# Ledger of designs, part 98: designed miniproteins, single chains, continued (4)

Each design is a single chain, and the fold is of that chain. pLDDT is the mean over its residues in the fold that is shown.

## One batch from the design tools (miniprotein)

Design m15615
Fold by ESMFold2-Fast:
Formats: sequence, structure tokens, C-alpha cells
Structure m15615 (fold): chain A 96 residues (1-96)
Amino acid sequence: TKIEDTAPTVVKAGGTLTITAKVVEGEADGVVVVRKKADGSMEVVGGTSEKLEKGEEATVEVKNLTLADSGTYYAVGAANSGPGSLGNGTEVTVVE
């Protein structure tokens, strides 16, 4: 599975971050969105369990953003046959 992820690079505090995950190769049994924090740790911030075929996309929303929610966001496609494919990621800055 190969995932392409898209997100805005700047979002206002108190707003909603919308991440779009598209399956560009294979299929996904769900999509998980993870955030890489400044310390390098990964946190699951949302996802969907809907099966996606090649060319299909899912949208994941992260609501009520704070300045601490800045970081690099990745969409990960789940696959039955191995570890999920990580998208390229988007560095998101939350501003006032």
C-alpha cells in the first residue's frame, strides 16, 4: 500500500486541521493519522476503519487545535499483509 497525504501547513488555534489520505497504490483496510512531536515521539490523533481501494481518499479531522498541536502529521494506510505505508507527511504550524 502507498498513501499520499495532504494537509495545510498553517492552521489557526481553536480551528480544525483536515488531513486527506489518498491510496495511490494497493488498498488500505483503514487510515490512521499520527503526529510526530518535537521530541520525536508519535501520537495517534485520528483515523478511519473504512476500506479504501486504489484512487480512493479519506478525510480525518483534528479539532480544537492548540499551539502544542504543531508538528509533522502523517497518514498511515493499514494493510492485511504487513506494516502500513506512511505518507510523506506535512509540517503543520498552529498559529494564533
Scores: mean pLDDT 78

Design m15616
Fold by ESMFold2-Fast:
Structure m15616 (fold): chain A 64 residues (1-64)
Amino acid sequence: MSEAEKLEKELEELVEKARELNPSPVDMATITVLASAALFEIKLGRLEEAKKLIEEMRELVEEI
């Protein structure tokens, strides 16, 4: 499995976990924006930037 594939899977798992927590519309909007940005960076091969965005999203999910 490539590093990009691992990051995409991690991203999908975080979004699913966030949905299960029934977040506020504001929190879900923020998660969606971060997820979109992370996916865009993965597509561009900027895996370090994608990791940073995924970490920010994980921190937000942990706050819910």
Scores: mean pLDDT 80

Design m15617
Fold by ESMFold2-Fast:
Structure m15617 (fold): chain A 80 residues (1-80)
Amino acid sequence: SQADVLQEMIEELRTSTDYEETLRFLESRLPQLPPLLARTVRNLATNALYLHNKGNYGGARLFRSQLISVLQAALDELQK
């Protein structure tokens, strides 16, 4: 279900320290999300990886936290 996909994405973001592996995981699940949500997820995940690779770890963590919040909000909306 879409809720299961969102839960898997949130857990990956909470547990993995590998930003490249996390981006690949998320991208493989994007076709299962609504198009606008998929775009937001890709943009936030890509920006987090970009900042991490530049050594901006604070910025990378901020984008990762924003992504978790977006996914959690989408999950909460499905559970209404």
Scores: mean pLDDT 88

Design m15618
Fold by ESMFold2-Fast:
Formats: structure tokens, C-alpha cells, sequence
Structure m15618 (fold): chain A 63 residues (1-63)
């Protein structure tokens, strides 16, 4: 459900923020997105929003 998807993405964002390695951060984010994509959610836009924040964090680390 939505809550499960949000928890997975929130945890991934935390790990991405804490990672000093852009490659590791990217892998964490992609793995979380892959897991969330298999979850039936009533509000998928919320997990998508968190994924976009994660991508912005990864891109900032790669710049």
C-alpha cells in the first residue's frame, strides 16, 4: 500500500543523503524505486515525489 511505498522511499532518501559516494547513492535510489514500482498504492504520486527528491540529491552529489 501507499504507506509501505512511502516508508521504503523515505528510508532510501535517508541513505542517499548519508552516502558520500554518488554511485552508491544512485544504486540505493534505483533499488528503492524498483521495489516501490511493484507495490500497489492508492497515492503513487507521493512516492514519485520522494523519488524525484532522491534523484535531485544524487545529481547534486555527482556535480
Amino acid sequence: GTEEALKIMEEALREVAESSDPEEARKILLDAIKKVSTIESEEPIKSVGLAMRGLALVVDKEL
Scores: mean pLDDT 77

Design m15619
Fold by ESMFold2-Fast:
Structure m15619 (fold): chain A 89 residues (1-89)
Amino acid sequence: MELLEKNDFEGLKAYLDKIINDPSYKLTEEEVRQLLEALAKKAGELMRKVISERDYSKIDELNLVIEIAKKIMEKYNIPLSEFYKLAGK
């Protein structure tokens, strides 16, 4: 999850387009889990900044991370409850 660690949103958007819109691109169950864990952690960090620190400049980034997670869950038929379990860690 190097793209999330580097805050490379353009690279993350390109990766998202590849994994969601390319029907030949299949992630393993482990890769999907790792990606969702990274997204859940990033969403938690951004949510803390927006809510606790009132850094509203992070709202667009938070919304993007949440939308990416939703699209991945929809593509791989993962229930939303699984994402919340990962976010709670």
Scores: mean pLDDT 68

Design m15620
Fold by ESMFold2-Fast:
Structure m15620 (fold): chain A 57 residues (1-57)
Amino acid sequence: SLQTQLDILQKQYDAFKENAEILEKLGDLESAKVNKELAKELEKQIQEVQKQLQQQQ
């Protein structure tokens, strides 16, 4: 379902955001940047799924 997809995407987004923060604190700026970019891509996917859910109501 779209709700299940949204839950999975949100958990993946949270994981990449947390990893980016940890990597920044460790001084691994390159890996932090990659995790931030992955989180931004997931944010776009979350917005698309949220839009689809609104259209199904």
Scores: mean pLDDT 86

Design m15621
Fold by ESMFold2-Fast:
Structure m15621 (fold): chain A 58 residues (1-58)
Amino acid sequence: EEVDKRAKEIRDLELEMYKEAIKKTGKYPDGKNVTLEEYQKRIDEGAEELKKRIEEKR
């Protein structure tokens, strides 16, 4: 449980760090023209897809 919550918190922290970096510099660290909302969607989709892949394999 603790490790599960920590894993989610790490991901959330990464997202927050990315958002803060954008707010600070006014530009995306990757230099890509990606909106914050789109980035969040990609992260969410990636996590869900990963789950599906693992479950589908087993």
Scores: mean pLDDT 62

Design m15622
Fold by ESMFold2-Fast:
Structure m15622 (fold): chain A 84 residues (1-84)
Amino acid sequence: SHMEKLIEEDKKIIEEAEKNPDSREATIRYVAAKLRLIGLEVDRLLTASDEEIEEWAKQVEEKYGPEYAELFRKNAERIRERAK
């Protein structure tokens, strides 16, 4: 299923980040993947409008800062593109 594949992709991102803890890029990917898994339901992400994704990104920015918000936007677009 698409949901299972997206969750597995996020888990792989987390696993790769854990293998490279000194990497800033891996840390950013880790936080983004964690936010998706614990803060956002995959079903909702797949049905979300661009406006809803921007609202969620603003919430991420308020809580974690602009770099994580931008990473969230990029990861959300990637997930939605793969679900087509």
Scores: mean pLDDT 64

Design m15623
Fold by ESMFold2-Fast:
Structure m15623 (fold): chain A 80 residues (1-80)
Amino acid sequence: SSMEELKKKLEELLKRLEEALRAKDEVAATEASAEIGRALGDPQLATKIANIAMEAIDAGDPEKGYKEIRELVEKHLEEK
């Protein structure tokens, strides 16, 4: 189903984002954020995710950043 395909793609992108946050890889984090936004059809969400990712890298708290981003993605899926 299209929802199962979307969910699988989002889990792959979220894993890539988590890895980027742990590695403090700003380029990989912004690219993953943009791909999540494209998958969900929401460029404003992509910007919001990227901002949270950058703040998490700067603060040295990848777990907090990942949790906030995951909650945003899950909320967006519930509102579709």
Scores: mean pLDDT 86

Design m15624
Fold by ESMFold2-Fast:
Structure m15624 (fold): chain A 70 residues (1-70)
Amino acid sequence: SKAEELLKLLEELVEKHPELEILRERAEEALKKGLDPEELIRQTISYLEEKYKDDPFVQEIVEKLKKLLE
């Protein structure tokens, strides 16, 4: 599912950016509350593109997130 793939990508992101654990926790909570996974993926992409624009690893995660919307 798109929700499971999102959470997996956020786990990979947190391994290199431990400060983003709060983002993963909030994403898991939002999904449990019934937020649309595609909407959450779009919000996550926007956040990471703004805050981690110069990080190549984060950019690779963003590209994988974009593929989940295809």
Scores: mean pLDDT 85

Design m15625
Fold by ESMFold2-Fast:
Structure m15625 (fold): chain A 60 residues (1-60)
Amino acid sequence: MELVEEAKKAIEEGDTEKALELAREAAEKGDIEGVREVAAHARELGLDDLAKEIGEIAEK
């Protein structure tokens, strides 16, 4: 949960590298729904390429 919120904040601040790291950590901890939520947030902000990369982390 906290990793997901930090990842969303990183996206809003333009820190795509940190957002990807936090999304991977959330996936490793089993929070797949949270990772999908981060991907949806990136898409809502018009960051389609980033949203696709984060979404692929959730599918692994």
Scores: mean pLDDT 81

Design m15626
Fold by ESMFold2-Fast:
Structure m15626 (fold): chain A 82 residues (1-82)
Amino acid sequence: MFPGLSEEEQAVIKKILDEAEKEGLLGYATPEIVAKVLSEAFGIDEEEVLKEIQEFLKERGKDRLSTGEIARFIRRLKEKYG
């Protein structure tokens, strides 16, 4: 739960979830889907985004991102890369 996500952040999260749904995933996204969408949205290298996601998930003991984790990761990525 994060009330107050910007329209840009909400649109990016929706795009990630829509891509995950095409792969048969509901409410979760793989690191690969998140890396691809965020790479395109923020102009960051996909491999660098994937590495950051893998480190983020390792810290949390997880292998996939929920909607809340996608939102937290977007905030972390924006703070690091602007």
Scores: mean pLDDT 79

Design m15627
Fold by ESMFold2-Fast:
Structure m15627 (fold): chain A 75 residues (1-75)
Amino acid sequence: DPPLSDEEELKLLEELLEQGRISEREKEILIKHALEGKSFSEVAKELGISVSTVRRHYKRALAALDEYAIEKGLL
């Protein structure tokens, strides 16, 4: 599947946050890892949380983003 543009992903993440389908932390982690290309270790260091917490939040945010993109016919 073609990737969503960074601007499209940011817009979908904002809509998901407004709908309460993701947290602000989950949005921040997805942006840092998927859009900014930071490793889970780099994100964990930047946010002062564990790598396991980063991975868990990322997985949840990514699942919500993928489901929402499918719902909107973007995937």
Scores: mean pLDDT 81

Design m15628
Fold by ESMFold2-Fast:
Structure m15628 (fold): chain A 70 residues (1-70)
Amino acid sequence: SKVEEILKELEPVIKDLVSTHSLAEAYEAVKARIDEIIKQNPELTKREQAQLYFEATQLLMDEKSKLYAA
């Protein structure tokens, strides 16, 4: 799906942000990136927009958790 393609592109960005920024700064940067992606992809439904925010946030939390588990 379009959402899965966008999330795949976001994964390395989220990993970099989590490694180089605080959790709060990484979260705000990811939100800003998704806002811009939604603006560039007006065909995305409200449900798909919500899925992007939810799954990107989960990816961010998972990557941050891995740093604390090491």
Scores: mean pLDDT 82

Design m15629
Fold by ESMFold2-Fast:
Structure m15629 (fold): chain A 58 residues (1-58)
Amino acid sequence: GRLARAIQPFPATAPDHLALRPGDIVEVLEEVDDKWVLARNLETGETGLVPKRYLEEL
């Protein structure tokens, strides 16, 4: 998938969400819709849903 960086903190508010800290590098696995992606955190290996607006594509 494509690599992206978290540009702002995202708290996981649901069990299927991926929590992000600013600077976290994620792999975008799937674009779920216009606002959400399924991503994997490359440091932790955890996967979950993230709003696209929290990510900057690398």
Scores: mean pLDDT 85

Design m15630
Fold by ESMFold2-Fast:
Structure m15630 (fold): chain A 60 residues (1-60)
Amino acid sequence: MNEVTDKINELAKLANDNPALKAELDAAIKEALKLMRQGDYDKALELLTKAIEDAKKKIA
C-alpha cells in the first residue's frame, strides 16, 4: 500500500478500537479521501499524520 493508504488503515483501526474517538477519526478519513480525490496527496498525508498523532495523545 502507499503511505496515505497505510495511514488511513491505521486511523480506521484506531477508530474501531476507540469508539469515543470514532466520529472525529471517521471525519478525518472522509476529509483525507476528499483531498486524495482532488489530487492533494500531500495535504491528505499531513491531515492523516496529524489525526493519528492527536488520537494517540488522547489515548496515551
Scores: mean pLDDT 80

Design m15631
Fold by ESMFold2-Fast:
Structure m15631 (fold): chain A 79 residues (1-79)
Amino acid sequence: KAEEALKYVEEALEAVRKGDLEKAEKYVEKALKLAEEDPRVSEGTIEDIRRALEAVRKGDLETAEELLKRAAEGLKKAL
């Protein structure tokens, strides 16, 4: 689950960098669900993914990219 969540965070990061907000939102939502289902994922990492989703929805791509990078590092530590 955490490995799949990481894949979706990386896909979301790519979508953010390309300005594809619809694709980014979809992948962040999938990553959040998978991260919440894995007890190895810290609450801090889940919060970073939630904040990234909020940033994507607001069109704040800079904040979304930073939060997704932090979430990816947190997910890697869970693996």
Scores: mean pLDDT 84

Design m15632
Fold by ESMFold2-Fast:
Structure m15632 (fold): chain A 66 residues (1-66)
Amino acid sequence: AVRYDPRVAELSPRQRAVLELLSRATRRLSLAEIARELGISPATVRRHLAEIERVLGSPLLRRKVA
């Protein structure tokens, strides 16, 4: 879980919602699954993930979901 990382405070509430979804997942989630849960498009999810990874400096989907 990355919610306690000080850089997470720089994320928008929408981006934090994506992180919460990933931290709650017991298995890997696709962009389509995240999009379904948040009611947005997969393209929008991809943008949020890219911004989160840039802020945190760590890949979210490569080694851990969150």
Scores: mean pLDDT 67

Design m15633
Fold by ESMFold2-Fast:
Structure m15633 (fold): chain A 70 residues (1-70)
Amino acid sequence: MKEKRREEILAEGERALEILEKQGASPDFVERMRKKAEEAAEKNADSPNTAIEAVAIRLLAVGDWVEEQL
């Protein structure tokens, strides 16, 4: 079910974004990560590996946030 997979990926991405925002990430950074999560959800909607993709989105968000702090 494509929509359910998309929702699962987005939910995990949103959790990561909430953590970043609470830790002081800029609104622009949060918006960029949200767009990346939406793109990943759409591309991986037909994939059975949604859990792995959700973890990847979290790692990308953390990595990009650390890079922006440097």
Scores: mean pLDDT 64

Design m15635
Fold by ESMFold2-Fast:
Structure m15635 (fold): chain A 60 residues (1-60)
Amino acid sequence: MIDKEELEAFIEELREKAREYRERARELRRQGRELEAEILEGMAALLEGMAGWLEKLLEK
């Protein structure tokens, strides 16, 4: 069973990974690697969406 504190930590990890992916995507764009940058931005958006959904469950 995941308690509220463990779930909050998991949400924070998801948001941290999303930030890292967005930063990496910016670096890839500077290198002209547009496709890889778009993939990482998409992955970051999915992680942020998941974190937001989980946070709403905690606030119920």
Scores: mean pLDDT 82

Design m15636
Fold by ESMFold2-Fast:
Structure m15636 (fold): chain A 84 residues (1-84)
Amino acid sequence: SEAEKLLEEAERKLEEGERLLKEGLEQLKKAKTQEEILKAIGTALRGIGLATEAYILAKKVIELGASEEQKKKAEEIIERAKSL
């Protein structure tokens, strides 16, 4: 179903977004040059962007009249994205 496809895409984007944000923040703590700082910020921002896309996709799942189980998964994705 369309809802299943959107959930799968949202989960992938959220997982990658969380990974990139964590990576970027860890790199920022260790950055010693202006170039390293900018690269770390760029990585973190890409992570936030992916989490935002996951949030939008998860909201669309709810709007499509998905099953109760699919809605619960979408709500979990929304909460995780909001907690970044």
Scores: mean pLDDT 89

Design m15637
Fold by ESMFold2-Fast:
Structure m15637 (fold): chain A 58 residues (1-58)
Amino acid sequence: GAMLEEQLRKIEEYLEELVKKGKISPQTMQRLLALAEKLLRAGASLEEVLKIIDEVAL
């Protein structure tokens, strides 16, 4: 729904900033974005998904 799409866009923007800062590759961004969508669809919160991204990528 609209909330899921908005949360996914926020995650995409966050990941794009990490690519710009040289913290992750564009390929890693695509993998993390796919993981984020799966987690959000499974009922994870935006905050939980961002914590997982930071733990895996940073």
Scores: mean pLDDT 84

Design m15638
Fold by ESMFold2-Fast:
Structure m15638 (fold): chain A 70 residues (1-70)
Amino acid sequence: DDLIQRLATAAKTILVSRGWSQEEADKVAEQLKQALSSLPPDASQDQIAQVLADQTGLSLETARGVVDGL
């Protein structure tokens, strides 16, 4: 819940910083929240990072850094 919201916000901030429009970043953040909500409650950080990378187009390394930074 709170973790999913924080991950979506962090991803949105990174996408905007990389030149994405606010509207596209918002859309991706909503898709990311849906994808993360489909994971089991005990999903590993690697599984969360993989979903983040797949939904945002960020590298897996960058996605891992985002998850670890929360």
Scores: mean pLDDT 80

Design m15639
Fold by ESMFold2-Fast:
Structure m15639 (fold): chain A 93 residues (1-93)
Amino acid sequence: AAVEHLEEAIEHTERAIEAARAGDLEGARAHLEEALRALLEAAHVAGASPELLAAVRHLLEALRALDAGDLEGAIRHAEEALRHARRALEAAR
């Protein structure tokens, strides 16, 4: 289950980055929220690794950047979240 939740978080983070780059800010927000939910589910079933916690922090910063109208900051934080989520996935296998 934790691996499945991490894979779901990675997919939603990738879709959030694509939506943001396409100017779909509502789609980007929805996918960031889904990614955050999936990371929290992974933490619930397997505990929170440092990489998982880093991914959560960067998703929260990406959401804050969107709220502030900082699209470049939102994309940058989402890309950092993706990097950390992928490392969490490798450690969970």
Scores: mean pLDDT 88

Design m15640
Fold by ESMFold2-Fast:
Structure m15640 (fold): chain A 65 residues (1-65)
Amino acid sequence: SLKETQLEMRILAIGVDEGVAVRIRKRDGKLVVTLEGKDRAALERAARRIREEGERFGFDVEVEF
């Protein structure tokens, strides 16, 4: 859907902004976002921002790192 595509693009932009690598997968109607990076604070900021965007879009988003 257009909303899902917009959310995925926003998630990728957050990764670029925070300097973390992002992988997005779909599982059972959920988006599973895997973050990778050397800076724990950046990973935690990215995870928080991604969860907030999921809530705004009304999508189930799981974030792991």
Scores: mean pLDDT 88

Design m15641
Fold by ESMFold2-Fast:
Structure m15641 (fold): chain A 61 residues (1-61)
Amino acid sequence: MELSEDEVIDRLIALEDGARLARGEAPLSEEEKAAIREKLRSDPENLAGAREFISDVLASS
């Protein structure tokens, strides 16, 4: 499944929020979400790795 860069970033943030909630932790703040978006958009290799990870998660569900 081919996702846009924004879709990959949004999905990664949603997975992190879900993981935090499963651990009984607070969800990501808007500031934390903004930092993640900036970091992934500024690093094409990190974005490519995130895309592969999200594709694997979706395929294994």
Scores: mean pLDDT 77

Design m15642
Fold by ESMFold2-Fast:
Structure m15642 (fold): chain A 82 residues (1-82)
Amino acid sequence: SIDDYFKPASEEETERLIEEIRRAKEEGIRALEEGDKEGYQRAVSRLVGLSLIAIADGDERAKREALEAMREVDRAAEEYKE
């Protein structure tokens, strides 16, 4: 309902989502360092999916964490793609 639309996610749900986002970021960067293209692509796909979940849930903390994680992975990808 519209009454539930603006309710924030629970602290526990937010913490779990942030932990998953951070793990996906770490896996993506590790895959880049190891030259694992397939591992990198899997990690990026997961990070995008987690970002969309945060957006759908209206979870501002998880959204900020996902955006920062995506920026860090993108910066690392530029370094290793060269």
Scores: mean pLDDT 78

Design m15643
Fold by ESMFold2-Fast:
Structure m15643 (fold): chain A 73 residues (1-73)
Amino acid sequence: SKAEELERVRAELATNIANLEAFVKAGDSAGAKAYADATREAVRRLLTEIEGHDQELADRAANVVINYAKERA
């Protein structure tokens, strides 16, 4: 169902945020940037599916994963 698809998208976004935050907390700037760069395209896709359904999660994902890679470039 659509609800099951959105649940999966939420879980994937939350996992991407948590993984990037873990690299940052560990002080692994290179790992954080590599992870953000590798996942940016996937996160952008997930954002398109979650927008309008969970704006807070969408904003967090954009700021933590997408913008982190840009700022660290």
Scores: mean pLDDT 73

Design m15644
Fold by ESMFold2-Fast:
Structure m15644 (fold): chain A 105 residues (1-105)
Amino acid sequence: MTISEIKEKVKNSSDEEILKLADELLKEGNGGGVLAIASTAYQLGRDDVADEIMRKALEAKMPNVIDVLEEQAKRLGFDEEIKTVEDALALYEKIREYEQKLRNS
């Protein structure tokens, strides 16, 4: 499945169908596809489903998703090592809190 096909399917799908597609791509180890679904869902204002997809990807320890999270953390000045799912979730929450703080400054 191409990234263009993923984006088109997300635009025309229910939240349940989007989650099912994400689960299929997670089983295939397609981190790029999972990220494409999550980013498209965010662009469409479907934050709840996008957050659930990101949570599933982090819990599945997908390298591509972890790499993106580490790169974002590095750009924000966080030098934290991700060894567990709990570490990844804690770093994700820390990044979100930092971004909210910057928006309120």
Scores: mean pLDDT 70

Design m15645
Fold by ESMFold2-Fast:
Structure m15645 (fold): chain A 73 residues (1-73)
Amino acid sequence: SRAELEAAARAVERRVSELPLVEAARATVGADGTVHVSVVAKDEAYKEEVREAAERIIRETLPAGTPYRLTVL
């Protein structure tokens, strides 16, 4: 359901925000059920580490097969 996806997106946002190299994170559910995750790394040098960590959290937290888009700034 949308409510379950929104709860999962909030869990992704919380877990990603807790990463030591992350300045800010936001996760939203689009009208089509795609989860959009935006992450701001503390420094450009950390973008790849942050991307890998965020993707791991997304895979662990979202139901299998949930479409998502990850942007690392």
Scores: mean pLDDT 87

Design m15646
Fold by ESMFold2-Fast:
Structure m15646 (fold): chain A 98 residues (1-98)
Amino acid sequence: GSGLVGAGGIGADGGARGGREAARAAEGEMAAKAAGAAIRAIGGGIHAGLGEEKGDKEAAEKGGKLAAEGGRAAAEAGGEEGGKIGVEGGEYAAKAGA
Protein backbone atom coordinates (compact mmCIF):
# COMPACT_ATOMS: atom_id res chain seq x y z
CA GLY A 1 0.00 0.00 0.00
CA SER A 2 0.91 3.64 -0.31
CA GLY A 3 2.75 4.68 2.81
CA LEU A 4 4.65 7.52 4.44
CA VAL A 5 7.65 6.65 2.23
CA GLY A 6 5.60 7.63 -0.84
CA ALA A 7 4.74 11.04 0.59
CA GLY A 8 8.36 11.59 1.63
CA GLY A 9 9.50 10.65 -1.86
CA ILE A 10 7.16 13.25 -3.37
CA GLY A 11 8.57 15.90 -1.02
CA ALA A 12 12.17 14.98 -1.79
CA ASP A 13 11.51 14.84 -5.56
CA GLY A 14 9.60 18.13 -5.49
CA GLY A 15 12.34 19.92 -3.58
CA ALA A 16 15.12 18.49 -5.76
CA ARG A 17 13.26 19.17 -9.01
CA GLY A 18 12.33 22.71 -7.97
CA GLY A 19 15.93 23.48 -7.09
CA ARG A 20 17.31 22.01 -10.33
CA GLU A 21 14.76 23.92 -12.45
CA ALA A 22 15.67 27.16 -10.65
CA ALA A 23 19.39 26.54 -11.17
CA ARG A 24 18.83 25.88 -14.89
CA ALA A 25 16.66 29.01 -15.29
CA ALA A 26 19.22 31.30 -13.68
CA GLU A 27 22.15 32.92 -15.48
CA GLY A 28 25.36 34.58 -14.32
CA GLU A 29 25.37 35.52 -10.65
CA MET A 30 21.79 34.31 -10.21
CA ALA A 31 22.93 30.76 -11.03
CA ALA A 32 25.03 30.67 -7.84
CA LYS A 33 22.08 31.85 -5.72
CA ALA A 34 19.78 29.32 -7.39
CA ALA A 35 22.31 26.54 -6.70
CA GLY A 36 22.35 27.42 -2.99
CA ALA A 37 18.55 27.43 -2.87
CA ALA A 38 18.48 24.08 -4.73
CA ILE A 39 20.76 22.48 -2.11
CA ARG A 40 18.44 23.70 0.66
CA ALA A 41 15.32 22.41 -1.11
CA ILE A 42 16.93 19.01 -1.78
CA GLY A 43 18.15 18.68 1.81
CA GLY A 44 14.71 19.53 3.19
CA GLY A 45 13.00 17.00 0.93
CA ILE A 46 15.45 14.25 1.91
CA HIS A 47 14.95 15.08 5.60
CA ALA A 48 11.16 14.82 5.16
CA GLY A 49 11.46 11.46 3.41
CA LEU A 50 13.76 10.02 6.08
CA GLY A 51 11.45 11.24 8.84
CA GLU A 52 8.44 9.58 7.24
CA GLU A 53 10.33 6.28 6.74
CA LYS A 54 11.05 6.20 10.49
CA GLY A 55 7.51 7.26 11.44
CA ASP A 56 8.86 10.49 12.92
CA LYS A 57 6.11 13.02 12.20
CA GLU A 58 8.11 15.94 13.61
CA ALA A 59 11.12 15.15 11.42
CA ALA A 60 8.90 14.68 8.35
CA GLU A 61 7.07 17.98 9.02
CA LYS A 62 10.31 19.89 9.66
CA GLY A 63 11.92 18.45 6.53
CA GLY A 64 8.85 19.35 4.47
CA LYS A 65 8.98 22.93 5.78
CA LEU A 66 12.68 23.21 4.87
CA ALA A 67 11.96 21.86 1.37
CA ALA A 68 9.16 24.43 0.93
CA GLU A 69 11.46 27.26 2.12
CA GLY A 70 14.19 26.08 -0.25
CA GLY A 71 11.69 25.99 -3.12
CA ARG A 72 10.60 29.55 -2.38
CA ALA A 73 14.23 30.70 -2.25
CA ALA A 74 14.84 28.96 -5.60
CA ALA A 75 11.87 30.82 -7.12
CA GLU A 76 13.30 34.15 -5.91
CA ALA A 77 16.68 33.24 -7.46
CA GLY A 78 15.07 33.02 -10.92
CA GLY A 79 13.28 29.69 -11.23
CA GLU A 80 9.66 30.62 -10.52
CA GLU A 81 8.11 27.44 -11.94
CA GLY A 82 10.77 25.20 -10.38
CA GLY A 83 10.30 26.94 -7.06
CA LYS A 84 6.56 26.25 -7.14
CA ILE A 85 7.18 22.54 -7.70
CA GLY A 86 9.61 22.47 -4.77
CA VAL A 87 7.20 24.30 -2.45
CA GLU A 88 4.27 22.03 -3.39
CA GLY A 89 6.34 18.87 -2.86
CA GLY A 90 7.66 20.03 0.50
CA GLU A 91 4.27 21.16 1.80
CA TYR A 92 2.65 17.89 0.67
CA ALA A 93 5.30 15.90 2.57
CA ALA A 94 4.81 18.06 5.69
CA LYS A 95 1.02 17.59 5.69
CA ALA A 96 1.27 13.85 4.97
CA GLY A 97 3.74 13.46 7.85
CA ALA A 98 1.43 15.28 10.28
Scores: mean pLDDT 57

Design m15647
Fold by ESMFold2-Fast:
Structure m15647 (fold): chain A 89 residues (1-89)
Amino acid sequence: DAAALAAALRERAAGFRELGARAAAASADPERLRALTAELLAAMEAAADALEAGDLEAARAHLERADRLAAEIAELLHAEGVRVEPPAA
């Protein structure tokens, strides 16, 4: 159900927040990494809100944005020599 999916997304967002904080501590550019992580978390929360509202189109758009942000974060960390496995989509 939508509430269970929204709850799962918020749990996943908490995992990304923890991972992002640890990665930022080891990053050469912690401010940029924190900003990207904040955008990712906002997109995941917006997707969860859309799911709870029954707006599947909006939820999909927010999840697509979250996927792009997660890829950008992974690329940045790889370029900085920080190896981090992102949570499964």
Scores: mean pLDDT 80

Design m15648
Fold by ESMFold2-Fast:
Structure m15648 (fold): chain A 94 residues (1-94)
Amino acid sequence: AAPVVNVPQALQAALDIARKAAEEKFGEVESVELTRARVRQRLTPDGVEIDVEAEAIVTTKDGKKYRVRVRLRALTKPDGSLEILEAEVEIEEL
């Protein structure tokens, strides 16, 4: 579908970023739960630009929970590959 290109891959990238950010600060992550996502797409000469704003609840192995917000800008190339252009992460302890 032309208007929704590579959204699952972009969402997965946002979840992977959330997991890695939490692991780097707080230790081993047990689970990542996507609670909210907003996705915008824009056609460019280079492909489809995807802007993802995602919120996830990350649970670490010690049972602590964090709300992680990820802002991701990515480009879906004509071959269907996803290039991450920028990523921003905010973490809040629950």
Scores: mean pLDDT 79

Design m15650
Fold by ESMFold2-Fast:
Structure m15650 (fold): chain A 81 residues (1-81)
Amino acid sequence: SSQEEQGAENMYRVLLEAARLAEKEGKKEEAKQIRELAERMLEAVKAGDYEAAEEAAQKLEEVIKKNGLEPVLKEAVAKLQ
């Protein structure tokens, strides 16, 4: 639905801002991973492929947690409210 697609689009924007902030901190490889996974997640949601969306979301969570990017994600959310 357009409502579900809007939610995915909003999350995509948050993740792109988080990637920009991570890159600004010198985490260029992690920023690239976040952008690629965010795009995969958005495309999967738009296609109704919830299995692919879940896989991308799990990989995003791992990248964020493994690289200590939770503060960057929180800042991205705050900036886009």
Scores: mean pLDDT 85

Design m15651
Fold by ESMFold2-Fast:
Structure m15651 (fold): chain A 57 residues (1-57)
Amino acid sequence: ALKDLTPDQVAELARLYVEDPEITPEELAKRLGISVETARKALEQLDALHAQARADA
């Protein structure tokens, strides 16, 4: 989950996602130094937030 990441890791995640929206959990895990499972859950949460923002627009 995003709450399992440090603020610095969350900022880097957001930056990487903006640079490459199709970034894989494996690549994200390598760049942030976290587990693939944590990266996958963080991306799922980010995608859910984007879907919610789109629904509210």
Scores: mean pLDDT 73

Design m15652
Fold by ESMFold2-Fast:
Structure m15652 (fold): chain A 58 residues (1-58)
Amino acid sequence: SPSPEEQRQIARLQVVRGVLKSAIYFAEKINAPQEEIDRLKKQLAETDKKIAELEAKS
């Protein structure tokens, strides 16, 4: 099982993931610049990777 510190980090990253998914959804809906959407998608991919790495330590 992940440590209490790793569990807190996972929970924080899950909140960040949710915020990024919402930001991407609204950015696409309002036709935001593609560069901005791509930046958000890159941040989401990095967040997902960090969650997976922390979960793998269980």
Scores: mean pLDDT 85

